# Ledger of designs, part 54: designed miniproteins, single chains, continued (5)

Each design is a single chain, and the fold is of that chain. pLDDT is the mean over its residues in the fold that is shown.

## One batch from the design tools (miniprotein)

Design m17862
Fold by ESMFold2-Fast:
Structure m17862 (fold): chain A 78 residues (1-78)
Amino acid sequence: MTKQTAVFEVDFDEAGKYRVTVTASGKIHKVTVYVNGKLAAVSDTGVVDVELEAGKNLLTVEVVSDGKVTSVSVEKIE
């Protein structure tokens, strides 16, 4: 198992619910997402929904998987 952390800034025009999708080369056991330094959500899959404010948000995504994290994407769902 590999624990990996991705830290990145997103800048969206709209506040709302956003979906964080993590892909890895092996099975994902846990994804933990922090928004602006605060614990926002935990999932046991590759998909986590979080609430973001309009403008800049700092996302910290911690992944526990059997392989390497290959991508992290964020998209608005509501």
Scores: mean pLDDT 84

Design m17863
Fold by ESMFold2-Fast:
Structure m17863 (fold): chain A 67 residues (1-67)
Amino acid sequence: SEAEKEKQFQDALADAEKLHGVKLDKKQREEVKKEAAELIEKEGLNPYSATLAAYTRLRTRELKEKL
């Protein structure tokens, strides 16, 4: 269900933000959500795993761009 996907997305974001100590802004959350949706569609990942992967990819890109 959409509510179940949204819950998994929010749970994964909260877990990632806590683990890595970095809270995303609104634009970053939308980018993670969009990339997670692509990973679900193309790779068949569940919403939780897709969100964790998308968070990690976003953080990796940001660290490279700011160096």
Scores: mean pLDDT 81

Design m17864
Fold by ESMFold2-Fast:
Structure m17864 (fold): chain A 68 residues (1-68)
Amino acid sequence: SELSDEELVEAIKKLLEKYNIPMTDEEIRALVEEARKIGSLEPLYRSLAAILGITVEQAKEFLEEALK
């Protein structure tokens, strides 16, 4: 909850664009909303890891990089 939903959506969008992964803004917003309701970014990292075919740790690192 330190980041706005809009900042998270933009960071995820940037990451997906970097790896040429097709995902709509609506799908990205759904992932952010789920994480918001749970109160943790971990579900978001797990979803991105599955989508990108990488580890949860790598997904976290990539998101942190995109938020710089």
Scores: mean pLDDT 77

Design m17865
Fold by ESMFold2-Fast:
Parts: structure tokens; sequence; C-alpha cells
Structure m17865 (fold): chain A 57 residues (1-57)
């Protein structure tokens, strides 16, 4: 699994748990961080933190 796929999975879990929005990893990989925030209601910081964590691995 790539770093991008790990970030997408983390964002998908956060979107479902906090925003009640179900997104696939494929959908998340196709979207910008701003689009993810608009669709899920996640803050810019929450999206950025999930990406940064996955990229640090």
Amino acid sequence: MTKEERAAQSIAILALSKGGVRLTNKEILAMSQEEIGRKTGLSKKEVSDAVAFAESL
C-alpha cells in the first residue's frame, strides 16, 4: 500500500466517524484536500494531519 493510499484510508475513516460521510479510497485519491473538506465537513487541519501522518511512514 502506498503512502497516498494510507492517507486516503485514514481520511475515509475520519469522514465516516466525524461527518457521517462514506467515501472510497479511490474517490479520496481523485479529490483535492479542499474538496475532501467540502464534501466531508472535516477541517483543513484534520485532512492535513491525516496526510502528514501517512507520508511520515
Scores: mean pLDDT 74

Design m17866
Fold by ESMFold2-Fast:
Structure m17866 (fold): chain A 68 residues (1-68)
Amino acid sequence: MELTPEEIAELRQLLAEYDAHRDDPAKRAEVASRIKELLSRILGPEASQLPPDVALGLARELYRRHAP
């Protein structure tokens, strides 16, 4: 899997937003949906069907592997 600098920046922003809203379940659900949309653009449409916890774990792994 290859990520563009723009995709890495979007992942960083979304993960930071998720972590910033730990006391707001509605906002966290919104951010998790946006993460799934980003993953479906990168990995293909099957990624949109991932459970939120799996999608978050995959997003964090992709960021860790491709971020500076």
Scores: mean pLDDT 79

Design m17867
Fold by ESMFold2-Fast:
Structure m17867 (fold): chain A 85 residues (1-85)
Amino acid sequence: MAEAEEILERAEELRRELEERLSREERRERFARVRDALVATYGLSDEDVAALERAGEEELEDPTVLSGLAVAEAVLALEAEKAAA
């Protein structure tokens, strides 16, 4: 419960940053970093990696893609904090 709430709060903050504060190129760089972290953390398939690369190049204006990016970044941040604790 608490973890899901924390992820959603962080994801809302990150999504606002992506939509309102960051340029298109800054969003692309952030997407690439999150993609690389997801591959390293979860061992994604080549097909999943290719789909993420395409989304990062073609779909960064899509609110669903930006929301997914924000959630993924929030999850990765919490996992990194747990690993450091």
Scores: mean pLDDT 73

Design m17868
Fold by ESMFold2-Fast:
Structure m17868 (fold): chain A 71 residues (1-71)
Amino acid sequence: SARLAAASAGVAAAMALAQAGFEAGKRDGPEALRRQAETLRALGEQDPLSAGAYRGAADELLAYAERMEAE
């Protein structure tokens, strides 16, 4: 269905952006993770079919930033 296809595309986009955020965090530190998490949250607000995936991805990036700052 069109809704399933749109939701699948949104999940794939959230995962790709999360991966890019983790790679940026490895290079540029926790602030890069927080910026990418803000982008993911903003995109989730615009995409209710995939909001959970974007929110989950943002939360994972923020958790990783917290762990980097603790180490």
Scores: mean pLDDT 82

Design m17869
Fold by ESMFold2-Fast:
Structure m17869 (fold): chain A 76 residues (1-76)
Amino acid sequence: MLSPALIASKLAELPLAPEWIETIIESSKDPSRENATRWTAAAIGLMALDVSVKESDTREEIERKVAEARARLEAL
């Protein structure tokens, strides 16, 4: 398992939640930045055990998944 401290430090390296959500959405629209979206989704999934962001997800779904990942991190 990833340590809570490591997960917290990785989240701290990311922009604030609104900017983070926008970055994921913008990355999914630009094929040259598709990998950035995939890596961010993988990191969120790993941090929250099973939360994954898909390129087809709406803004509301992405925001929900990000909030869910944060709630799980706070519970660790």
Scores: mean pLDDT 52

Design m17870
Fold by ESMFold2-Fast:
Structure m17870 (fold): chain A 73 residues (1-73)
Amino acid sequence: TNDQKELDQLQKQVDDIKSNISKLSPEEVKKQLNDIATKAFEIYLRTKTKESKDKMNQIIEQGYKILKEVKKK
């Protein structure tokens, strides 16, 4: 579905941030991850499927792990 493709694209964006973490400021990382999390949540709210909820939670959890690593300096 289009929603699944959008969630997969958001996951790729999280993976890209992780791969480029040394090239991004903590502020840029936080801004990009917050935008991704918002989009994933909006997809879940319109679909309300278990699959979209699980993928949204995965994306958000990975984002928080990245933010935790960035904050450790």
Scores: mean pLDDT 82

Design m17871
Fold by ESMFold2-Fast:
Order: structure tokens, then sequence, then C-alpha cells
Structure m17871 (fold): chain A 57 residues (1-57)
């Protein structure tokens, strides 16, 4: 659901800010869990935009 995707993405972004995971790990998790394609070395903004694009599609 959109709520689950948003919550999952927010948690990944928080972990990136705290240095717990890399942007590559965040992108891989989103692709495996929801099929959201994220560019390698994506910024937090690029990850947010990919998630929003997927939800709005």
Amino acid sequence: SDEEIGRFARELLTKMEEGEISSAEAGEALEKEFGIKVPKDASADEIENAVLRHILA
C-alpha cells in the first residue's frame, strides 16, 4: 500500500542520514521490496522522487 511504501522509504532515508546504510543499500531494499528502481549513488531527494513517482503511477 502507499502508506507502507512511504513508511518503509522514510525509515530507509532516516538510516541513510544516521549513516547506518548507504544510498545503494537503500535503493536495493526499495527495489526488492516494492520494485522501485533507484539510480546508483542516488541522493536522498532522488530516492524520495523515485518513491513519489512509483506511488503516483
Scores: mean pLDDT 80

Design m17872
Fold by ESMFold2-Fast:
Structure m17872 (fold): chain A 65 residues (1-65)
Amino acid sequence: SARVEAIKAMIESLTPEVQAHIADSLILSLSPYMSDEEVAAFEKQRAADPVAAAKEIVDRLAAAE
């Protein structure tokens, strides 16, 4: 959990352009493990708040152990 929190803090400290790029890269990397519905929902979230979208993906990765 401490590592996940550190990664989220790092994402928050980046510029909006870099935050959006990270969120995009994460969805591309995880899209093969996600349903089309999940991908569409993530894309909407990323457009509205790329930081929140990136943090959600980090939480999912942490939950995968």
Scores: mean pLDDT 69

Design m17873
Fold by ESMFold2-Fast:
Structure m17873 (fold): chain A 85 residues (1-85)
Amino acid sequence: MNDSEILEEINKLKSDAIKAIMSGDFSKAEEFVSKLKELKSKLKNPDLKKAAEDAIKDIEDLKKSVEDMKKLEKEFNSLEKKLKK
């Protein structure tokens, strides 16, 4: 696999993981993160290693943001129920 194909695979795995998170399928997102980590371990090109690492970080940051948003939504819903007439 050439560097261009590896970069395309990294971008595809990142995109698929983001879609999984947005659909609530965190298990599939973890599977894609695992594939990115395995791919990163086999890479010799530092730019591609950085791209894979950045993709993993972006996925983990998005997962945390979705979890944080769910916490805020729960707090908001609790307040809304107390304020509803």
Scores: mean pLDDT 79

Design m17874
Fold by ESMFold2-Fast:
Structure m17874 (fold): chain A 99 residues (1-99)
Amino acid sequence: KTVDPRELEAEIHEALARMTAEVLKHIENPSLEELERLIKLIKEQIEKVLELGNLEAAKRALEAAIEALEEVAKRTEDPEVKKLAKEAAEEFRKKLEEL
């Protein structure tokens, strides 16, 4: 199978974004700083996917990020972490709607 290098690159960045979202689900009590760092990493990976023109990979990465952030918001008792997770999930949802 011959793979387009740009398609493969987009899939790698999608996989990194989805893996980072999965890490968020497994952190029992993320600090505000940890959540900010992981959100930034997810955003950077999604931006790379969009730059490479793979809209379907970007949609999958955004959906995974939204799900992980909504789960963090549900389980956290830290009001600052909950607020950041909800705001980030809404931002990613708006990006998904624009695609």
Scores: mean pLDDT 85

Design m17875
Fold by ESMFold2-Fast:
Structure m17875 (fold): chain A 56 residues (1-56)
Amino acid sequence: SELIDRFSENVKKLRELGKEELAEEYTKRFAQAVEQKDEDKMQAIVKEMEKEVEEL
């Protein structure tokens, strides 16, 4: 899945930037969206992560 791949890449980038707690928070939020089968929420989370990585 493109969303899962994008999520995984951004988690990796956040961890490489030393943002372990932020990566963990996004991981929990994304897992909840997956459990709820909420693709719109999953996409919103990934976009938020991408913005965070860009601003770091």
Scores: mean pLDDT 85

Design m17876
Fold by ESMFold2-Fast:
Structure m17876 (fold): chain A 89 residues (1-89)
Amino acid sequence: ALEELARLFREALETGDSSLLAEMERLAEEHGLSEKEVLAAVLEALLGEKLAPEEANEAAEQEAMPVVLELMAKNHASTHPEEVKKLLE
């Protein structure tokens, strides 16, 4: 479940497909994963390194959340080229 969430997040970043982010939410609810568990999987995907379970949850909330928001903003820009175009005009 956590490995699949990390895969979907990486794929969403590469393809710009926002439907994969919705798939992550569905998978998390289907497997009863907490927000902290989802953030830990995202953190592993972003850093390419596993954190200790107790530290992963705290780091995901405090350190990974700003990075996740930044990457989601970039993903949003890639899926909405009109917004990117406005910045270049």
Scores: mean pLDDT 58

Design m17877
Fold by ESMFold2-Fast:
Structure m17877 (fold): chain A 63 residues (1-63)
Amino acid sequence: SLLEELRKLPLGEKVPVSFAEYAELMGLDEEQRAALKALFGLPSDETLLPVDKAALELLRKHK
């Protein structure tokens, strides 16, 4: 599963990803996006988040 693959990834470099792209890659609905924006205090969907490069590439590969 995706979670098992994420758990096996080595600790790596972090890269900036917009919240909008991150939410899309995670398959978040509108309610989940709004909740996470509020939880993290993000000012906009364009706000950059540090994401592990290996995890980001794995998420982009899984559709």
Scores: mean pLDDT 72

Design m17878
Fold by ESMFold2-Fast:
Structure m17878 (fold): chain A 85 residues (1-85)
Amino acid sequence: TQEEIDKIIQETINRVKKATGSEKLAQQIGDMLRALAEGRATEAEVQTGIDGVVDYVRQTKGEKVAEEVKKIAEEALKRIKELLE
């Protein structure tokens, strides 16, 4: 449902913000997940975007933070995909 998707996106934004200390990075991931949910982006486009954010985090904040962001974003992507099927 729309309510479940909104909850997943907001939880994901909050988790990425806590992991990175960056509201901008958290919002970028949230915006990509919303684009998928609204049919404005494909799963492949969103995965590419997530990979880009994770790579940026790895370069700027280190491997451990990058792995946490990847886990958070991929869990959210999977949950949203299951709701859209």
Scores: mean pLDDT 87

Design m17879
Fold by ESMFold2-Fast:
Structure m17879 (fold): chain A 76 residues (1-76)
Amino acid sequence: SSAQQQAQAQMNATISQMNVIRVDAVRAGDDALADQISADQQAFIDQFDANIDNPAAMQQINDQAQQTVSSYTSQL
């Protein structure tokens, strides 16, 4: 559905943003943050895939992922 496609596009954008921050963390020598971001990416992908037919859960996962991205900025 279009809603599932939009939710998937949002998750893909968030994962891409996380990857940019992860690369920046590696360059800064913050291996702990880089490892945390990698673990968070996998966890969100797994949660999203498990809930692909549940739009409410997909929205909550996307919202949680965005809040997690915001938390990385405060650590850099």
Scores: mean pLDDT 86

Design m17880
Fold by ESMFold2-Fast:
Structure m17880 (fold): chain A 105 residues (1-105)
Amino acid sequence: SAEGERTLALVREHGRRSAMETIDELKKKIDELAKELRELSKYNPEYGQIADELKKKADELVEKAKADPERIGEYTREMESVYKEAEETLKKGREDVENARKLAA
């Protein structure tokens, strides 16, 4: 029925909004991790460059999700991948800085 088709459209729209909220939350987390990586740039300038690249990737994915909502599931997965990369890079960066400090002592 036409009413059933309208109900399915509303369910799909709710799903897209939920996925966009997830993308926005991941973007905020990536921005915070990038900020922490940027603080490590005082020990190694490469971490500042990586922070800028991660922020750029996240910004581009947010814009793609807004421009092409049909592919929002793909962009959510890519955003989760960027978030994981940011976490792993920050962990490694902190370990590298601590090791460098121990060698300098």
Scores: mean pLDDT 84

Design m17881
Fold by ESMFold2-Fast:
Structure m17881 (fold): chain A 79 residues (1-79)
Amino acid sequence: MEELRERLETFLRDLERVDEFVATMPPEEQALSYYDSAESFRKLAEEAEKAGDEETAEEARKVSEEMLELGRRYEELAR
């Protein structure tokens, strides 16, 4: 439980660090970056759910959904 929560917090910190760099990228590359982040959080949510850590799973799912939405928006801008 706590180990999965720590992984979630680490992923969130890494996302914040990379965000400044990603902002300098073209929309197409930004979309790919957000889709990759969404996949990572989705996998974490699945692992947390299997471990019975519903709180961490729910938070990871929400972040994954937010990343997917951002990815779709930047993909649309790349058209």
Scores: mean pLDDT 78

Design m17882
Fold by ESMFold2-Fast:
Structure m17882 (fold): chain A 71 residues (1-71)
Amino acid sequence: SDEEALALGRRGREYLELGRKLLESGKKELIFPGIGYVLRGIGLGFEGYLIGAKTNEEVGKRAGELGGLKG
């Protein structure tokens, strides 16, 4: 499931970048959507970390980092 873990991490990164873009827009109506996307990105990165870490710690770490779980 290395591919599954990395796919979740990549999807998490996409959500994080979307959320950051919304939060940096300066539009008040985009604050809550932006926060929601950031949280989804982190959650996907964590899921990828957990799946990857079961078989390959390095893959788990990489998936987590993609989803913003850097420490």
Scores: mean pLDDT 79

Design m17883
Fold by ESMFold2-Fast:
Structure m17883 (fold): chain A 52 residues (1-52)
Amino acid sequence: DDELRRRLVRAAHLLSIGASLREAALKSGFRNQSTLTRTFTRHHGRPPSSYS
């Protein structure tokens, strides 16, 4: 059960279609945009904006 990975995949998809960090966080089950950014950076070594 890679729940965190699934949430990150959903967030990345939402960001790729133009969703805001706040919306991507909310729709992917993160507490807020800061938590998403921090967690994404920790797992991918780069902030979400670097992948867009």
Scores: mean pLDDT 74

Design m17884
Fold by ESMFold2-Fast:
Structure m17884 (fold): chain A 78 residues (1-78)
Amino acid sequence: MLDAERLAELLRRKLEEAGIKLSDETVRELAEMVARGVSLKDIADYLKNVLGFSEEETQKILQAILEAEEENARLLKA
């Protein structure tokens, strides 16, 4: 729970840096999916089929997720 909240905070920052505007609820859902080990393919399918994002937006969101996950992993290991 706490790790997913931290991941959501990091993800929101990475999305803002990429110029992507998502609701706090959507950011939290994505962070929870990542924390649960949902594949990037399934997350991409969710973004396109459920949330209606374009291919370009989906790729930017996936990049932000990877960057947030890497940052979160560094904070847990340090």
Scores: mean pLDDT 79

Design m17885
Fold by ESMFold2-Fast:
Structure m17885 (fold): chain A 101 residues (1-101)
Amino acid sequence: SHDALVVALGRRDIRELVEDIKKAIEYAKQGNFEEALKIAENVKTALERIRKVLAPYDPELAEKAQELIDLVNKAIDALKNGDYETAIKYLEEARKLAEEV
């Protein structure tokens, strides 16, 4: 069905963001916090779009997208505040949650 296709594409798009989250973690671990922040902000924007698309078709998956947005927001805030260990922790939590999709 169209609904099943929308959900399948949303799951695929969230799983593709796993690679971007991994890159953000790698850059942060290397001390390249500017690139980590740029990637995290791009991931947030993509997740906000995905959540909006999923909301009428799969509210449970849309709620998972919101949990990912919340974790990425915490990572962005930590990166901006120079709390790099906390940022990496939240990015790792976001990666694990995204892999469950």
Scores: mean pLDDT 91

Design m17886
Fold by ESMFold2-Fast:
Structure m17886 (fold): chain A 115 residues (1-115)
Amino acid sequence: SKEEKIKTLKEIISKFAAEANTAVVMLEAEGLPQEEFVEEAEARLDALRDKAIAQVKKALPDEPEVQKILEDTLDKAREVFLAHLRAGKPERGLDEMSKVLVEGAKKAEELLKKS
């Protein structure tokens, strides 16, 4: 149903956000040099992005516009986070990434509601 599609999309986005936050917290605990922290965070975010995109394609195969919104949203979230991480502000990066994810989720939900 439409409601189940919206729920699934929100769960995929929420899981990405939670796993990204966990990855950042774990990397901070390792005490890596800034350059290594950025490289490891980028690799982990890329893996989480690919996982989320694969999940939405499997769960919503007939919703190509929703898939594109999620892909664009995750790419923007990644870029915003990494920009703040490179500036030495991972917590601000997580906050700004969260805002991007919320706006992307709203856009995808609106599209699903009007179909």
Scores: mean pLDDT 87

Design m17887
Fold by ESMFold2-Fast:
Structure m17887 (fold): chain A 80 residues (1-80)
Amino acid sequence: MEVRERVEAAIEAERPEAEEALKKKDIGEGTARVLVRVAERAGMPELAEALREKYAGNDEKAAEILKKNEARYRELAEQA
């Protein structure tokens, strides 16, 4: 199986819950930390930063970090 697909699936499995909570914002930082944990499980702390920035409303920064991680996902898929 594709390594990249497994990593992305692990992140996306939690992402719906995290995105739902982001819309509320009333929950606060506790919800943002859930997103960080998702990325940590995948072994990608940089992705955790991107999710944290998105929660703060810094979509531009989040997109930049995601773009950087996309190249890394591609490399892992090629080695699998």
Scores: mean pLDDT 54

Design m17888
Fold by ESMFold2-Fast:
Structure m17888 (fold): chain A 85 residues (1-85)
Amino acid sequence: MSAEERARAAERTRAAAEELEARREEAVEELTALGVPRARAEAYLRRLIELARELAEALAAGDEERALALLEEIRRLNEEVEALA
């Protein structure tokens, strides 16, 4: 990716993390409606927001190895929550 593309990806990722933080309780209710226990939904969203913020920093820094590792952690986290629904 170009430096401009990385900067835009970082901005979008950070914006998405802040939006998810703002609507976190709504997202918890959506997950519980799908059958995910509330405590697991809350832990999932808290971790996802943390990982998304770290991903935005890695993208801004051009740290591709860290960005790929964080994407893999997000993928595993999503698989774990899907298994609970």
Scores: mean pLDDT 84

Design m17889
Fold by ESMFold2-Fast:
Structure m17889 (fold): chain A 120 residues (1-120)
Amino acid sequence: MLSEEEREWAYEKFVELAKAFAAGKPFSLEELNQHLAAFGVVNGEPVYRLTNLDTGEEYLAVEGDGGVIGFFYNSPKSGVVTMATSSTGSEFTWTDPKSGYSYRFKRTPLSAQELKDFLS
């Protein structure tokens, strides 16, 4: 469970990144996922680390309404995409609709310390 201090810090980070995005700053995949994680923390939504089991790459994801997992993903065929998918359990498969490529992901809940490290 995140402390009130950690929630305030995440809110400040969310506002900083949202202002930069609105000003037209190009975001890296890491910065996009930091923004998504901060958004999840501010809204009290579960935040996960997603591991691509085929590449070993890691992404931050948030669970929204109805258990839909949202994240920013670097597709090898399509570049950076926003993804929303329903998943059950700790492992799931996502198919990129633009390329037809399928990827296996493992989701792991993030601790307060891991969230802080991602948002620093």
Scores: mean pLDDT 66

Design m17890
Fold by ESMFold2-Fast:
Structure m17890 (fold): chain A 88 residues (1-88)
Amino acid sequence: GVEEELEKARELIKKLITTDTSQNPVLSVLSDCKSEEDFLKRLAFVLEMDVEDLARLSEEEFGEKCKEVKLNLNEKHRHHLFTLIKHH
């Protein structure tokens, strides 16, 4: 269900915070988040858009934006973050 996907997204955020992201400036910006809302603002910033625009993206468009900014997430992790975006 949606709650399970949201929990997976939160686990991914925790993993990003605890991972050494010093070699990836995009991941470093995301890992410095202070809250789930701050994470979404940082995600929109690294994708070069507003949070409202981020919420309007299709899953395919979100995946393409992640590739453009070198946010190298696998499809499973991108799906979890997309679920977070749609349900925040």
Scores: mean pLDDT 76

Design m17891
Fold by ESMFold2-Fast:
Structure m17891 (fold): chain A 59 residues (1-59)
Amino acid sequence: MRGLYRAVEDTPVAGAGVHTVAKGELVRVLREYSDGMAEVETADGFRGLVSMSKLERVE
């Protein structure tokens, strides 16, 4: 589901740059893939892939 999620642990964002989402940080899920990965956007504007298992739905 698209929406606002919180990282449950520190997790790297796979993308064009090196970026890590810290535990407790909010990310917006833009797209979910069938393999359990999601394209997310961080508060800092970074976009990349994160495992849905590292995220919990806030809304």
Scores: mean pLDDT 76

Design m17892
Fold by ESMFold2-Fast:
Structure m17892 (fold): chain A 64 residues (1-64)
Amino acid sequence: DEELAERIAQALADHALAKGLTPEEVRRYAEDVAQALIDAGWPEELARLVRETAVRRYEQRVAA
């Protein structure tokens, strides 16, 4: 569901920040996670939401 997708996205962003991943690495990681969710039977729209939200939250936190 959308709430679970948002929690996964936040956890991904938090993990990326904690590990000091570059923006390029975060985008690849988010794409890999989204593909894994699709492969596990998630709707493509929810997997896309996870990817887009994770990248957005990461970028917002590194901007300032």
Scores: mean pLDDT 82

Design m17893
Fold by ESMFold2-Fast:
Structure m17893 (fold): chain A 69 residues (1-69)
Amino acid sequence: MEEIKKKIEEIYAKTLKELLENSDDHPIFVVMKAEEKAAEEAIKLGIPLDVFKKTFDENRKEIIEKARK
């Protein structure tokens, strides 16, 4: 579980950084887009969508704060 959380944090941080570098969109929209893109990348790495959603929903604030720093 903790290893899956770390992988999701890494995927989200990378995705958010890439979107922020290439977009003038409002931060709220960029955060939403990053979540969707991170879910797609997590599935490609073998993390089921339900596991991603549960982990992200339970740790949303921490994941987003770590990605921004």
Scores: mean pLDDT 78

Design m17894
Fold by ESMFold2-Fast:
Structure m17894 (fold): chain A 74 residues (1-74)
Amino acid sequence: SPSREEIEREINLAMLRMALSIYLKYAPEEAKEKIREVGEEGIRRLEEAESAEEAARILRETMEKMKKIEEEAK
């Protein structure tokens, strides 16, 4: 059976991928490339995360960055 940390990392990965997909669908066209770059880097970092705490931090930081890019493009 997977560890608690492995399960939590998979949940955080799924949440980040879903958030990226939604932002790319609805964000202003001019913001999409930057959001994609930030989201894909966040996914890469989260896949490499060694702890649930690190995974949660990466998710939070990546979502904050994507939100800021979307807001600045309005």
Scores: mean pLDDT 84

Design m17895
Fold by ESMFold2-Fast:
Structure m17895 (fold): chain A 94 residues (1-94)
Amino acid sequence: KPPLPQEVVEKLREIAKFSLEQHVKITESGSQFEELPEEVVKKAEEMEKTLKEMQEKYGVTEEEVFKIYEEQLEELSKDNPVLAELLEKKKELE
């Protein structure tokens, strides 16, 4: 099976990084957010639309999306204890 275009891979990494950065902010705030800020919601909707368009145009599978997410989580967890805990929790659920 041919590999995904580099541009698609980079965009999936951006989406994964955004999701992980929001997880860190919510966790570090001590769950003070009952609702996500409007600007974060709008950016999340934009990212979701972009992901859907890439899935339709380039045949990106859910498995490929999760693999990129896991790779970003592993890399970012080295310097962030919140993401390190999330990574360990993910490993325990498998």
Scores: mean pLDDT 74

Design m17896
Fold by ESMFold2-Fast:
Structure m17896 (fold): chain A 86 residues (1-86)
Amino acid sequence: MKAAELAEKIKEAIENNTPENLKRIEELSEEMIKLALEAEKNKDQEKIAALEEAVEELTPVIKASSEEVRNAFLAAQGRQFQKELA
């Protein structure tokens, strides 16, 4: 899945704040982080640029969202960080 597609799905999940969508936001955020790490490892400038654009589009939406949505993003980031440190 492309970074732009992940960003759109995350936005859709944020708009419909259900427990299922909070889990969906966490899962999609983990996938986006994995894509970012893979792009950095492969030095894929095109994919890095696409990911930066997706993050810029998501940042204001996340900041304007509920604490539950923000916590879902933090949980996704924490899980990926644990995997990288292990």
Scores: mean pLDDT 73

Design m17897
Fold by ESMFold2-Fast:
Structure m17897 (fold): chain A 65 residues (1-65)
Amino acid sequence: GLAAGAQAIADYAREKLGLSQAEADELAKLTPDQAGVKLLHQGVSVEKVEEAGKRAQAAYAASAQ
């Protein structure tokens, strides 16, 4: 569901963008769209945010299994 997508973005940010667990936990509280906007405001490139979004969509689909 949406929570799985938000968590996937948070996990991506922690593992691939070097964010702390506390920063990732804050992202997980947001919607996927809000998390993407927050990452852009932190200086993360559009390309990395798009990659995070694709992983979130895959996690959303997988959460139905």
Scores: mean pLDDT 76

